Designed miniproteins, single chains, continued (3). Designs and how they scored, part 56

Each design is a single chain, and the fold is of that chain. pLDDT is the mean over its residues in the fold that is shown.

## One batch from the design tools (miniprotein)

Design m10052
Fold by ESMFold2-Fast:
Structure m10052 (fold): chain A 100 residues (1-100)
Amino acid sequence: MEERLEEFAKKYGVSLEELLAADRGERPITPEQLEALIDVGIYDIQRAVVSAIVRELEKKTGDKEFAEEVRKEAYRMLDEGKSLSEIDEFINKKLEEKKK
């Protein structure tokens, strides 16, 4: 989580210390800092969405171990820059494979 904030700060050419100070409300946010914070927020939302989809998969299959394996791979896909659409398609394929 902290590693991702650091990566996004670097991507936008913003110092991590300055980004954290802006997030705490200690100074006005710059456009570059806002973009970095938006990317972090999007990533957190994407992880929450993936977690919710995998929780539904667990409920549908009744298999916690299978759902946890799918969650790990889905988070890996997210970290590799795959879209939520690609991740959803992957989870749906895993559900269909489990039914067969």
Scores: mean pLDDT 72

Design m10053
Fold by ESMFold2-Fast:
Structure m10053 (fold): chain A 75 residues (1-75)
Amino acid sequence: MMKITEFKKEGDKIVVKGEGASDNAVLTVTDENGNVVATNKAKAGKVGLTFPLPGPGTYTATITDNGKTSAAATL
């Protein structure tokens, strides 16, 4: 089953990890206004990305696989 396993701030970066996704799945991180700030494609059942913190505010991470979306994680 698709899930976000890690979503945290690490210094001036955000770290996101997920699992249970097919190679066609996309991890998407949005800001509090719904703007996509980072995305990555899953491979070998895992997905992850580390990206510079764009600014203050709330971020939400989801994994979408063949039209199904994981439970959201919020930072």
Scores: mean pLDDT 81

Design m10054
Fold by ESMFold2-Fast:
Order: structure tokens, then sequence, then C-alpha cells
Structure m10054 (fold): chain A 84 residues (1-84)
């Protein structure tokens, strides 16, 4: 449904915001590059999910948004491990 797609997109936006915040103080260049790559991939998936929502493809929007959340959450965990 549109409501499920909107909820999934909202979750992906929040996860990406958290990933950007978590990545802010990474000093390890290798971890910084991996986190940046995950955030870029998640951002691209979120853009595709937003397009799917506008096209009325709610199942695709949910699927893409969930993948974006997965990548963003991986970025958050890597950043936390590097900073703590």
Amino acid sequence: SREEALAALDRAVRALEEAYKAGKNITDPEVQEEVKKLIEEASELLAEATQALHDGDYDRAVSLARKAVELAEKAIELAKQANE
C-alpha cells in the first residue's frame, strides 16, 4: 500500500540521517571509505524508492527502501565500531 511505502521511506530517511551523523568522526580511512560507499548506495536506493512511490509501484518502493535501511544500518554499525 501507499501507507506502507511511505513508512518504509520514512524509516530509510531516518536511518540515512543516523548513518551521516555516525560517520562524521571516523578517523580510519578504510572504514571511512566503506561507510561512505554504503551511504552512497543507500542514498541511491532511497532515490529509486522515491521514484517507485511516485510511479505508484508501492511494492517496489517498500523493497528498495528496506534495502536502503539495511545498508544504512551497516554503515552505522561500522562507524560505531570505528569510533568506540
Scores: mean pLDDT 85

Design m10055
Fold by ESMFold2-Fast:
Structure m10055 (fold): chain A 68 residues (1-68)
Amino acid sequence: SKTEEIKQKIEETIKALKNGDIKKAKELLEQLGKLGLPEEWIKKIKELIDKGNLDEAIEILEHLLKML
């Protein structure tokens, strides 16, 4: 389902961020936007990544994963 694809991409994004793979994380966020994750969440997470607040970005993604 589309929801399962979104969950998988969120998990992949979390793994990329934990590994410091910023390029991969941003590519996955673009895919999440195309899959229907709200634009405001994508923007907020990107801003946190750009500021180097990776732990906070991961926390938001983990929270979103639990809400789905």
Scores: mean pLDDT 86

Design m10056
Fold by ESMFold2-Fast:
Structure m10056 (fold): chain A 67 residues (1-67)
Amino acid sequence: SKEEEVRKVFIEAVKKMIEHADDQEALDKIYQEAVEKIRELMKDDPERAERYIAALKQAYDTIKAQA
């Protein structure tokens, strides 16, 4: 399902962001790519896309602040 694909993108993005927490350029690229993938996968369900993107942004902000 699209939701399973989005969850996979989310989990992989968080793992990669943690691995690259001290590399701002890599962190930004991982975040941006994941957001674009989520939007594309869920273009017919923007409310669900927004919830995943909000959660991903919270993870991004937390990881960035700790780096």
Scores: mean pLDDT 83

Design m10057
Fold by ESMFold2-Fast:
Structure m10057 (fold): chain A 65 residues (1-65)
Amino acid sequence: SAEEVAREIGGILNGIGAAYEAALRVARGEISREEALAAAVAAAGEHAALAREAFEKFAELYGVE
């Protein structure tokens, strides 16, 4: 149903959002890259793989090594 699709999209967007926040915290010098990735993966749950990919892309854009 449309409602089930909306729930799945919501989960995906939450995972991407967690990855973005994690990358931003690393860019600000607030936490290490390893801590940020672990937090994003934990927050993303079933979308952990997507969160890893999103985190790497956001980290790249922020110039995080």
Scores: mean pLDDT 86

Design m10058
Fold by ESMFold2-Fast:
Structure m10058 (fold): chain A 80 residues (1-80)
Amino acid sequence: MVKETADLYKAAADRTLASAEAQGADPEVIASLRKRVDEVVKKLEAGEITPEEAGREIGKLMADAYRAAGNTEVADALEG
């Protein structure tokens, strides 16, 4: 079910963003990434993108969160 997939992606992203913020990422950057996650979730729920495309976009946003926290090695692994 698309809604359950969207809920899972949002929950995973929310946990990653909270972790990055706790590690010292700029709250403004984290707020921007949360907004982008919400946009991806809305597109998935609207049927504008596939679950695979949504997962890829969320993965990139998680990588951006780790970069904001200074963890570039984990970010590079998530994008590769």
Scores: mean pLDDT 78

Design m10059
Fold by ESMFold2-Fast:
Structure m10059 (fold): chain A 78 residues (1-78)
Amino acid sequence: EEELKKKIEEIKEEIKKIKEEIKKLEKELKELRANKEKLSPTEFTAKTLNIIGDIIELEQKIKKLEKELEKLEKELKK
């Protein structure tokens, strides 16, 4: 039970870190959009797609971790 609680906390901490990374990328995306007129269309598109790609990858990591967390939390509640 104690080992299970430790694993749950580790996963919660990892999810929290990834969510903070997503917030940073969302802020970068907002700053990029605010400066759209200062960038070429090609440069804007390339930078935007890169940031969106990174966000999607991090969101996929969160989904995998959340599924693992659900399994561990259900086991703890038994």
Scores: mean pLDDT 83

Design m10060
Fold by ESMFold2-Fast:
Structure m10060 (fold): chain A 93 residues (1-93)
Amino acid sequence: MEEIKKKAEELTFKGAKYLQNGDYEKAVKYFEEAIKLDPNNVDAYVLLGRAYLKLGEYEKAIEYFKKAIEIDPSNRYAQYLLEEAEKKLKEKR
């Protein structure tokens, strides 16, 4: 279990680098792989939501931020990002 969690963390870190460089589609793939290995990786859900926000896919971003909050209700950053994604979705209508 520890080895799988470490691999998920490494994939999350690689995805975060792609996210920082503006390669949002590669970032998504790394975060999705991290979640497959460790479905309780809160950071991977938060970062996947952020990647979808950057891609303009606000409904998907909302889903992943909600999942992060479901796993860790104390994650204030995920809550903040959820509110931002919901605002952007409303502005698009």
Scores: mean pLDDT 86

Design m10061
Fold by ESMFold2-Fast:
Formats: C-alpha cells, structure tokens, sequence
Structure m10061 (fold): chain A 61 residues (1-61)
C-alpha cells in the first residue's frame, strides 16, 4: 500500500527528529504518519507514531 510506505517514511523521519532533539518536528511528522496509518488500517504503525509523539511531548515540558 502506498499509504503504508508513506506512513513508514514519515515515521522514520519522526524518529530521527526525536533523536536529534527536534521535538516539535517529531510530533508533526509522527502526527502525519499516524493519520496515514489510520487511513491504511495499520494499528501497529498508529501505535508506533503515538509512541514518538508521547516521547517528544514529554521532552517539551
């Protein structure tokens, strides 16, 4: 699925942003990945995106 490939690409970018301390960018990219994963019906990618969002949000406190 093209949606799954795009969600995976965005998730990888979000993970890199998280590791680089770019927390707002990580949240943005993970949110986009989550939306595409929802459209594709992939719960595992949705959960992975939510994990990145949660980690980045904790760092912005």
Amino acid sequence: SELLREAQRLLQKASVALNEGKYEEAIKLATQAEELAKQAGNTQLQQAAQSIKDQAEKKLK
Scores: mean pLDDT 87

Design m10062
Fold by ESMFold2-Fast:
Structure m10062 (fold): chain A 84 residues (1-84)
Amino acid sequence: MKEKRIEAIKELLKQSKVSDETINRFIEKFNGSLEEYLEAKEELYRIMKDDLAVNALRAFREGLKKASPEDQEEALKALEDFYK
């Protein structure tokens, strides 16, 4: 479930020598709104130095802002289903 994913991410960040303060910020964002969740994922990819994933996620977020309300809802549902 959601809590197990957060714990796995927390351990990954600790292994990457990220500060406890930064880890707690990520956990809060992962439990927040979808926008906060996507922002936290972008920051995680930056810490992992995965520039390709950062750019892909940014393009996705910018696309959501330009999409119709119906397309946004469909994309949000697909993300929830994918990470469930």
Scores: mean pLDDT 66

Design m10064
Fold by ESMFold2-Fast:
Formats: C-alpha cells, sequence, structure tokens
Structure m10064 (fold): chain A 99 residues (1-99)
C-alpha cells in the first residue's frame, strides 16, 4: 500500500507546492493558499511530515502577506508540530512573536 501510493502522493504534493508558489508570485494569494493546503494534505497522506511542514510554512506566508498574522502564526505552529527542525517556520514564528 505505502510504497507506490506514497510516491504518487508526494509527486502530487510537489506539483501543488510548485503551483502554489507560481500563484503567489502572480499575487493570487487566494489560489496560492488553496494550492499550498492541497500540497500539505498530499504530503501528510504520504507520511512525509518534513514536506508537509514546508507546505504549511508557505501557507502561513500567504496569510502573513494578507496581514492575517494570527492565522500565519497557527500555520507556522502546525509546521513545527510536524517538523520541529523546520528552521524557516521557527524563524517566521519568532518574527511574529516579537511584533
Amino acid sequence: MEERWKEELKAAGEGFLAAGRHAADQGNYTLAGVLYSMAAGFYEAAGDKENAARAYTELGKVYYQEGDLETAKRWYQKALELDPDNEEARKLLEEIEKQ
């Protein structure tokens, strides 16, 4: 069950993560948020906590760009629950907490 479907789920997650970054680069934060949440869901389904944390970190950045610091903080915390060693999520969470 895990070997074949895990790789396909990770590939889907990577595709949605890349699409989310493209949407964010175009200023479409609503679409970026949807795509990053889909990426995180596929990575979690694959058991890939490190890449799921990366996707949640990108999702938090979308909310930060929209000025929703409380929602951004919640997504960075979610990323750190999945991957406590995620340096980017830790740094971004610390930046919000210092404001």
Scores: mean pLDDT 86

Design m10065
Fold by ESMFold2-Fast:
Formats: sequence, structure tokens, C-alpha cells
Structure m10065 (fold): chain A 95 residues (1-95)
Amino acid sequence: SLEEYKKRIEEDFKALKEALERAAQGDVTAYISALLLITGLEVETMLIYKKFKNKEIVEYAIKQLEELRKYAESLGLTDIAEQIKKAIENIKKLS
């Protein structure tokens, strides 16, 4: 259901934030996890939009990614912030 997908995407955003915090402390595994989560969030947002045509989930995902991009920049994770920026650009092309 759409509600199950919304819950999953919210949990993935929480996991990404936690991975960014750990990556900032030098955790290489968390750095890799952050990159995988960014790709997963991009793909999942696209698939949910294609299936349900719900614009609100796209707007939610863009807002959360933009907040996490700024957070990653504040932590000095410049490469991760650039990957989040690319994910935002790809999601925006859907609408």
C-alpha cells in the first residue's frame, strides 16, 4: 500500500541521517551505507511515484534530501552532499 511505502521511505531517511553522523566520525562502512541509501531513496521515490502518481511523496522526498544535503555539507561530507544533489535533480525530472 502507499502507506507502507511512505513508512519505509521515512525509515530510510532516518537511516541516512544516522549514516551521515557516523560517516562524519570516520566510519567508512557508514559512508558506504549513506551512498547506498541515497541511491535506494532515489529509486524508491521514482517507483512509488510511477505506481501511485502521488506528487506529495516526491515533494516530501525532495524536502528531506535537501535538508540532509545541507546537513552533510555542514559535516564536511562534500562528496555525499553532491550525490544527494544529483538524486534531487533526478527526482525533479519526474515531475
Scores: mean pLDDT 87

Design m10066
Fold by ESMFold2-Fast:
Structure m10066 (fold): chain A 90 residues (1-90)
Amino acid sequence: DLELEVQALGIRAQALLRALRAAGREEAAAEVERLLEEGERAYEAGDLERALELYREAVRLGEAELADDEAAREALARAEALAEQLRAAA
């Protein structure tokens, strides 16, 4: 299901954005935020394939930025836990 895959990547990308901001990675956070905004616009326009590609790129960039930073990886884990709590509350 393409729509569910887009939604899942969007949640992951939002968690990465939160982790980058918590870690003080302003430049990477700005790039992930830009990709998230473009992906959201594509999703609202019904272009699920474009939304998928943009969210996937946001996830890849965020994960690459956090790969060599233990504090940033811990911030990511906290952001992912928060995203799961929000999802469980819905």
Scores: mean pLDDT 79

Design m10067
Fold by ESMFold2-Fast:
Structure m10067 (fold): chain A 65 residues (1-65)
Amino acid sequence: VTSLVAAALRAIGEVLEGREGAVVESPEAKFYARVGTFTPEAGEKLRQAALELLRTGGEVRVEVP
């Protein structure tokens, strides 16, 4: 699961630096993150949801408006 966690953190980092959603795909898992309007609240939601979803399966998809 380490690769999936690393992918999620990298995608979150990209979203925090930009306004577009980040899509990261690894050979072992897929992580999709899309942020329509980036705000501090959206960033926190994205991080919490992504971390929780990672614990439930090998595919993570999260969207914030």
Scores: mean pLDDT 59

Design m10068
Fold by ESMFold2-Fast:
Structure m10068 (fold): chain A 70 residues (1-70)
Amino acid sequence: NVAAEAGKSAAEAAAKGGAGAGSSAGWMRFQTNLEEGKEKGAEYGKKAAASKTAEEAARWGQLSFEAAQE
């Protein structure tokens, strides 16, 4: 749950706090530097960042961490 909360906070910060391109560039670099197997992690992270609610962000954040660990 701590990982899901961290993902939620990061996703909300990226979606709302990002000055736009700055946050998007971060996600892009993260995805580009990942191995093929970790691409799912980046995708779920982006979805978490696009979340509008804490509940939705928590779900995507958790999936992102699980996928990144694989």
Scores: mean pLDDT 55

Design m10069
Fold by ESMFold2-Fast:
Structure m10069 (fold): chain A 95 residues (1-95)
Amino acid sequence: DPQEVLQQQARQEEQDYLAQREEFIRQLEKEGRLKEAEDMRRRLALRQYLLEHSPLSPEDLEDLIRWLREEDKEIPDEDIRNTIRDLERALERQR
């Protein structure tokens, strides 16, 4: 299936991108830029989750919202809060 091959290539390209970002995070940690490293780790974790769970079911959306709320409790982040609001709206539309 040509469509399936293209999707697999896109996933591999995204995984390569994530690997480069992981290396950049390690460099930030070595430089003592811990807050920036943590912010990037949260963004990469969210991106990784979305790659593995697309399209998201209502149950997956609920689990993602719960996960993001727990992350925001540890280190409050406006982008995480905005993402939570968008996901809550998506979940409401599916119910």
Scores: mean pLDDT 69

Design m10070
Fold by ESMFold2-Fast:
Structure m10070 (fold): chain A 118 residues (1-118)
Amino acid sequence: AAVVTMSGGGTVPAGGSVTLTATFSGLAIADSNVTWERQAPGGGWRGVASLSGDGKYVQYAPAVAGRATISQDAAANTAYLDLRDLQPEDTAVYRAVALSADGKTTVRGEGTPLTVVE
């Protein structure tokens, strides 16, 4: 079975930065599309950033455009989300989701909480 180990987040001051990390087992991220999603208090899961396995296609949600960088290390099977100039509205639980190129395998992290304080 495919598994995700998540790290990063915690309590960070507004204007600060954070790197969220997701390491995948049982699925090669180079052969997958990775999407970072977040769930704000009382809300549903919303996409934040996406990266294709070949690294050619990148998308950012308007709320984080210009403040976020999505990247991956295919050899380490690890995906990263860097967030800069953090705002209180970035407070959410964050997770990485990988979808295999054939669409048959989806793996989702359990999530890592981020709290942004003024």
Scores: mean pLDDT 87

Design m10071
Fold by ESMFold2-Fast:
Structure m10071 (fold): chain A 100 residues (1-100)
Amino acid sequence: DFFKLYNALAYEKLGKEAEAKGDYLKAARGYELAGDNFDSVGRYRQAAEMYKKAGDMYLKSGDYKKAAEMYEKAADNYEKAGDLKQAEELRKKAEELKKK
């Protein structure tokens, strides 16, 4: 779906702009939506990278639950992309955050 790929790129741009301004919650939401759109069109590596950035932004904002959710989604997408080592590292990070 062309519109999903277009939306993914637009949300990634919004996430980067918000991150540059220190608006971590807005950046997290932008990256999360970018990840959702990349995932929906089978762009698993790009989806994983966006979910990881969303997790990093939620972590910076103090939302540990959302950060863990994003790292789990990133891990799922890295597994689909064949990046098993990155998937394992992110699953461990998510489990650590769930204990907080």
Scores: mean pLDDT 90

Design m10072
Fold by ESMFold2-Fast:
Order: structure tokens, then C-alpha cells, then sequence
Structure m10072 (fold): chain A 71 residues (1-71)
């Protein structure tokens, strides 16, 4: 790998790690919601929203992995 390719790979790896961190924080928020005393209907709505955000972040990670494969 060239130095330019190595820099691009490190940049993509950094973006992936950041997105993984965001997913972990969202998963922690879901666990807090499950333990809360909020009405079940409100919990379900908020958990669904957070799961949708996690799915979006997972899709971004897959896109970044594809970019890494192009290098």
C-alpha cells in the first residue's frame, strides 16, 4: 500500500470507530429506557426511534467498509 492509501485507510478506520462509539451510546440509551418508569407505549416509541438510528449508523459503516475494499 502507498502512503496515500494508508492515510485514506486510517481515515476510514477512524470514521468506522466513531460510528461504532455512537452505536454503543445509543444501545446504552435503549437499556436506560428499558429500566425507566416511563409508560410502556412511550418506551416502545423511543426504543424504535433509537433502533432506527442504529440501523442508519450500521448502514454507514457498511458503506465505509466498501470504500476500504476499493483501496
Amino acid sequence: LSEEEKKELLKLIGEILRLIGDIIELEKEIEKLKKSDLPEEEKEKKIKELKEKIKELEEKIEELKEKMNEI
Scores: mean pLDDT 85

Design m10073
Fold by ESMFold2-Fast:
Structure m10073 (fold): chain A 86 residues (1-86)
Amino acid sequence: SANVEAFNADIAALKAELEAAGLPSDVFIKLLGEEILPKLQSGDITKGEMTTIVVNAKNYYVAMNGKISDDQLKQVIKAIVDQETA
């Protein structure tokens, strides 16, 4: 769908930026997709909200210099999603 294509484009840009910064991307992208994709496909999240969530999650991860556990990262992503969809 057009929404999944938009998500894939945002994720490709995110991956390139994280890799340029020397930060691991694979786990972060997986966790982000697990929280966003179901809601994007159901229409609970708009394309604009998705882009805002991706940008905010990226900014937090970069600010932490990638030094965050998978569990903490998942909780932060959930909080960003909840805030944007409130």
Scores: mean pLDDT 83

Design m10074
Fold by ESMFold2-Fast:
Structure m10074 (fold): chain A 90 residues (1-90)
Amino acid sequence: MAEEAVEAAREAAKYAIKAGVETGKVTEGVGTALLAIGAATSAALGRYEEAARDARAAVELAEEYFADTEAGKKAIEAAREALRAAEEAA
């Protein structure tokens, strides 16, 4: 459902910012959060292919920069759920 994709993407953005602040990688955290916000916005507009693209990019950045942190692991999990929900709705 669109709401599930939006909620998961918003959760990914929250944890990406938290991981960025906790690690000092603020630019990377903001970049990951912007991709997750893009996924949430696209999903809310019914643009599931665009939502899946942005969610996938958020997963890739979070795995590259934040896989070693608890907040980063939560961002990755939420971004993967956003990707899955968007792909199932597409």
Scores: mean pLDDT 85

Design m10075
Fold by ESMFold2-Fast:
Structure m10075 (fold): chain A 60 residues (1-60)
Amino acid sequence: GKEKALEEIAKYLMEKLGLDEETARKLAEEVFGKSLEERKQIPRIDEELAKEILEIEKKY
């Protein structure tokens, strides 16, 4: 479900960007369910990260 997707996205962001758990969780919630174009407007999210996060969302 959504909660498990957000947890996995947050862990991915912690590993890729070196963010703390709270910051990664907030960023995961900001990115979740957005279009690719909207995701690219979020600070620290490039097109590659946005696509990888979409693949995580597809699992749940």
Scores: mean pLDDT 81

Design m10076
Fold by ESMFold2-Fast:
Structure m10076 (fold): chain A 118 residues (1-118)
Amino acid sequence: AAPVQVGTLTVTATGSEETVTLTVTVTNLSAEDITAPVRVRVYDEAGELLAEATLPPVAAGASQTVTLVLPAERANGKEILVTASAEDATNAYFAAATVLPRVGETITKTAPLVREAK
């Protein structure tokens, strides 16, 4: 079956001279619960992992949010890839968003959360 959008990944990046703060929200807009934890991973332009977090399961119609802090020198002025992934007994879920943080700016990106049946 083709992948279906079932929600959103929203990434808000706030850049300062010392840090970049990422607020990552996974929203489940479907009628089906995500029963597995959602893994959030943050990568630099070279594909190196900068940060990782685990969100609790995201019930139907619900959202889960995590805040991650990155060193300014690793993130400001660079494309940062944020992924969210989960796999439960019936489905796999994936979303990816890119943000370009800048000192003194707040930027928000929203990407589709896609479900693939097993």
Scores: mean pLDDT 89

Design m10077
Fold by ESMFold2-Fast:
Structure m10077 (fold): chain A 64 residues (1-64)
Amino acid sequence: EDVELSARLIGHVLRAIGAYLDGNKEEAEKDLEAARKVAEQISDPQAREEGLRIVDRVRELIES
């Protein structure tokens, strides 16, 4: 269900942020890629678009 996919998406995003704070940029990027794949599986177009925007924003912050 989309609620389970949204939960997995947030889990991967939080893990990516944690890895970034720990200095593990490679791990952070890997977790963001996993989050993106989960977001792409969300059936609701609005929720999917929002999830992908979250991933892109976190990627931008990590790479800044």
Scores: mean pLDDT 82

Design m10078
Fold by ESMFold2-Fast:
Structure m10078 (fold): chain A 90 residues (1-90)
Amino acid sequence: SEAEKYVEKAIEALENGDFDTAIEYARKALEIDPNNEYAKIVLAVAEYLKTGKLPEDVYIRSAVLYLLNLSDNPKALATAIRRLKEIDER
């Protein structure tokens, strides 16, 4: 889907440490599919790394905290998000 393409671009931007681009693509994915969980997770991770602010949604906050417990490195976080998404799509 078009939303899926934007999620992948957001993950790639996060992997490169480009938080502004990751936020932009994640928001574009959410404009197409407002309930896209991985778009919300990438957006929240990129916003946290840029601003230190956690999301208000309890589910997304829990996912972000789980990921941050693994690493604060953007490339490692992007890799973890991609892997979780691949598992959920099986």
Scores: mean pLDDT 87

Design m10079
Fold by ESMFold2-Fast:
Structure m10079 (fold): chain A 58 residues (1-58)
Amino acid sequence: NLQKANDLRVQAQQLALQGNFKKAADLALQTSDLYRKAGDDTSADNAEKGARLLEEAA
């Protein structure tokens, strides 16, 4: 799950740089879920906060 979470995090960053904030937020939420399943609650919480900021920017 960590590998997949890291891959999705990179994709979310790329989408945000392209101005696709809504899709970036969706991937950030998926990243959060994968970090939580891996037992990394800190990274999961950070990804959730990032997703909310991206949704507000959209």
Scores: mean pLDDT 82

Design m10080
Fold by ESMFold2-Fast:
Structure m10080 (fold): chain A 95 residues (1-95)
Amino acid sequence: EVDELLQKFIKAAEEGNYEEAEKYFLKALELIVPKVDSDDPIVALEGAVKLTVLVQQALKLMPDEVAQKIIDKVSSLSGNPELMREVLLKLREAL
């Protein structure tokens, strides 16, 4: 369940266990990406909401070097990587 992976991610990040946190982040991302890519707009929207929460928590809790890797990975999955990178950098600054 994505919510269980999100809770494990938050706990690992709060404990400073960034390697385990990154592992839980990637597992959650693997479950969410197929949902975002769904041709059903409701399923795609639900996936986008879960992806937004996961990325926001990652940018808030992870150190700069790991947050940059997350920004790079998520931007690469976007239809406009340059715009997504700018959005994620601004989100990181606002958190």
Scores: mean pLDDT 79

Design m10081
Fold by ESMFold2-Fast:
Structure m10081 (fold): chain A 98 residues (1-98)
Amino acid sequence: SQKELEEKAKELLEEAEEKLEEAERLIKKLKELKKQGKFDKELEKKAEELLKEAKKLLEEAEKVIDQLEKPSLELINRLIALKLRLIGLELDLELLKK
């Protein structure tokens, strides 16, 4: 049903946001370590894994939203905002790699 698809989209977006928030915290820590001439390969790998998981969740959310006859502007705006956040974090992480 349309209502079940809307709830599924919301759940996927919430899970993606949580993964992006965790990745952002790790990337901020990596940036601080880099300023000190240090690098943590395990934290880099963890941040990369979280961004890959978030990307998959956002792709799933987009497919669910595309099945909605009348998706809310709130869902569309949230999807776009999280996709932009993902791109920004992926770029930040690449710039941290040597």
Scores: mean pLDDT 89

Design m10082
Fold by ESMFold2-Fast:
Structure m10082 (fold): chain A 99 residues (1-99)
Amino acid sequence: SETEKNIEEARKLLEQGDYDKAIEVAEKAKDSPEAQVILARAYLAKGEFDKALEWAKKALELDPTNPEARWVLFILAEELRDRGEEEKAQEVLDLANKA
């Protein structure tokens, strides 16, 4: 499908480090959890942590056991701890550890 092609293209762009183009293409399929995790990963890589958190949460709402969305939350929690935001880091970690 067109959605599957957009997800595949966005993932390739993400793997190549072209985060802005990965976001543009993934937004065309943004209602799928696969596209939402690509958005979360791209925003995380750009240091846009609030957007990374938002897209990871959306992916988990549709796919609660998604390992890639959980991975984004684990990395985000580490970054928040490194910045001294311990309470926010714990909230994010708790989201990652829900089944």
Scores: mean pLDDT 87

Design m10083
Fold by ESMFold2-Fast:
Structure m10083 (fold): chain A 69 residues (1-69)
Amino acid sequence: EQKLVARITALEIEVVGLEYDLENKEKFMPLIAKARGLENTEENKEKIAKELEERKKELEEEIKELKEK
């Protein structure tokens, strides 16, 4: 059904984006910090990276649940 497929696809796209950002931390963490009005410090970059990793795990869990229904 269309709504379930659309939701799974949107979540999968978000996961791919997060994977790319996490793999390219040096490039994207400074930009994300800047977008949030944070200073480009190692502490802020590490905090952002952890938040993205947490978000990715949440999305992967939701995708798994939706696919197993």
Scores: mean pLDDT 78

Design m10084
Fold by ESMFold2-Fast:
Structure m10084 (fold): chain A 57 residues (1-57)
Amino acid sequence: SRDDLRAQIRALALEEAGLTIQYINAILNGDYESARELAERSDRVSAQLDALIAQLR
C-alpha cells in the first residue's frame, strides 16, 4: 500500500541520516576505512530512497 511505501521511505531516510552522523564521526576520529564503507552504504540507501520516492509520483 502507499502507507507501507511511505513507512519504508521514512525508515530509509532515518537510516541515511544515521549513516551521515556515523560518517562524520569516523572522519573526525581518523577512521577512514569505516568512513569509506559508510559512504558506500549511504550511496546505496540514497539510490533506494530515490527509487521509492519516484513511485509516489
Scores: mean pLDDT 88

Design m10085
Fold by ESMFold2-Fast:
Structure m10085 (fold): chain A 60 residues (1-60)
Amino acid sequence: SKEEIEKAKKELEYVKKHGEEVLEELKKEKAPESVIKNAEKTLKETIEELEKKIKELEEK
């Protein structure tokens, strides 16, 4: 489980960094508000799923 926790944490870090970069680019390039909101929602949901999975593995 330690390897799975480490992999999940690395994935979470990647998603956070990459997602923030994508959102910043979308805002800079004047993407429609609906596109930005969808990207924010997807990023938030992905982060929450990974964080929940990591907590589940760590609490065990």
Scores: mean pLDDT 82

Design m10086
Fold by ESMFold2-Fast:
Structure m10086 (fold): chain A 55 residues (1-55)
Amino acid sequence: SLREQIDQLLEQLRELQQQLKKAQQEGDTDTAKKLQEQIAQLQKQIQDLLLQYSS
């Protein structure tokens, strides 16, 4: 279902946010930048699915 897909993406978002925090703490700017881009893309996916669910 769309809800299950959203829940899965939210779990992935949490994992990426944890990795970003670690990369920032370690000063790994390259990894942090890549994770920020992935987080932004995933947030867009979640928003798009939420719009489909409400329609």
Scores: mean pLDDT 85

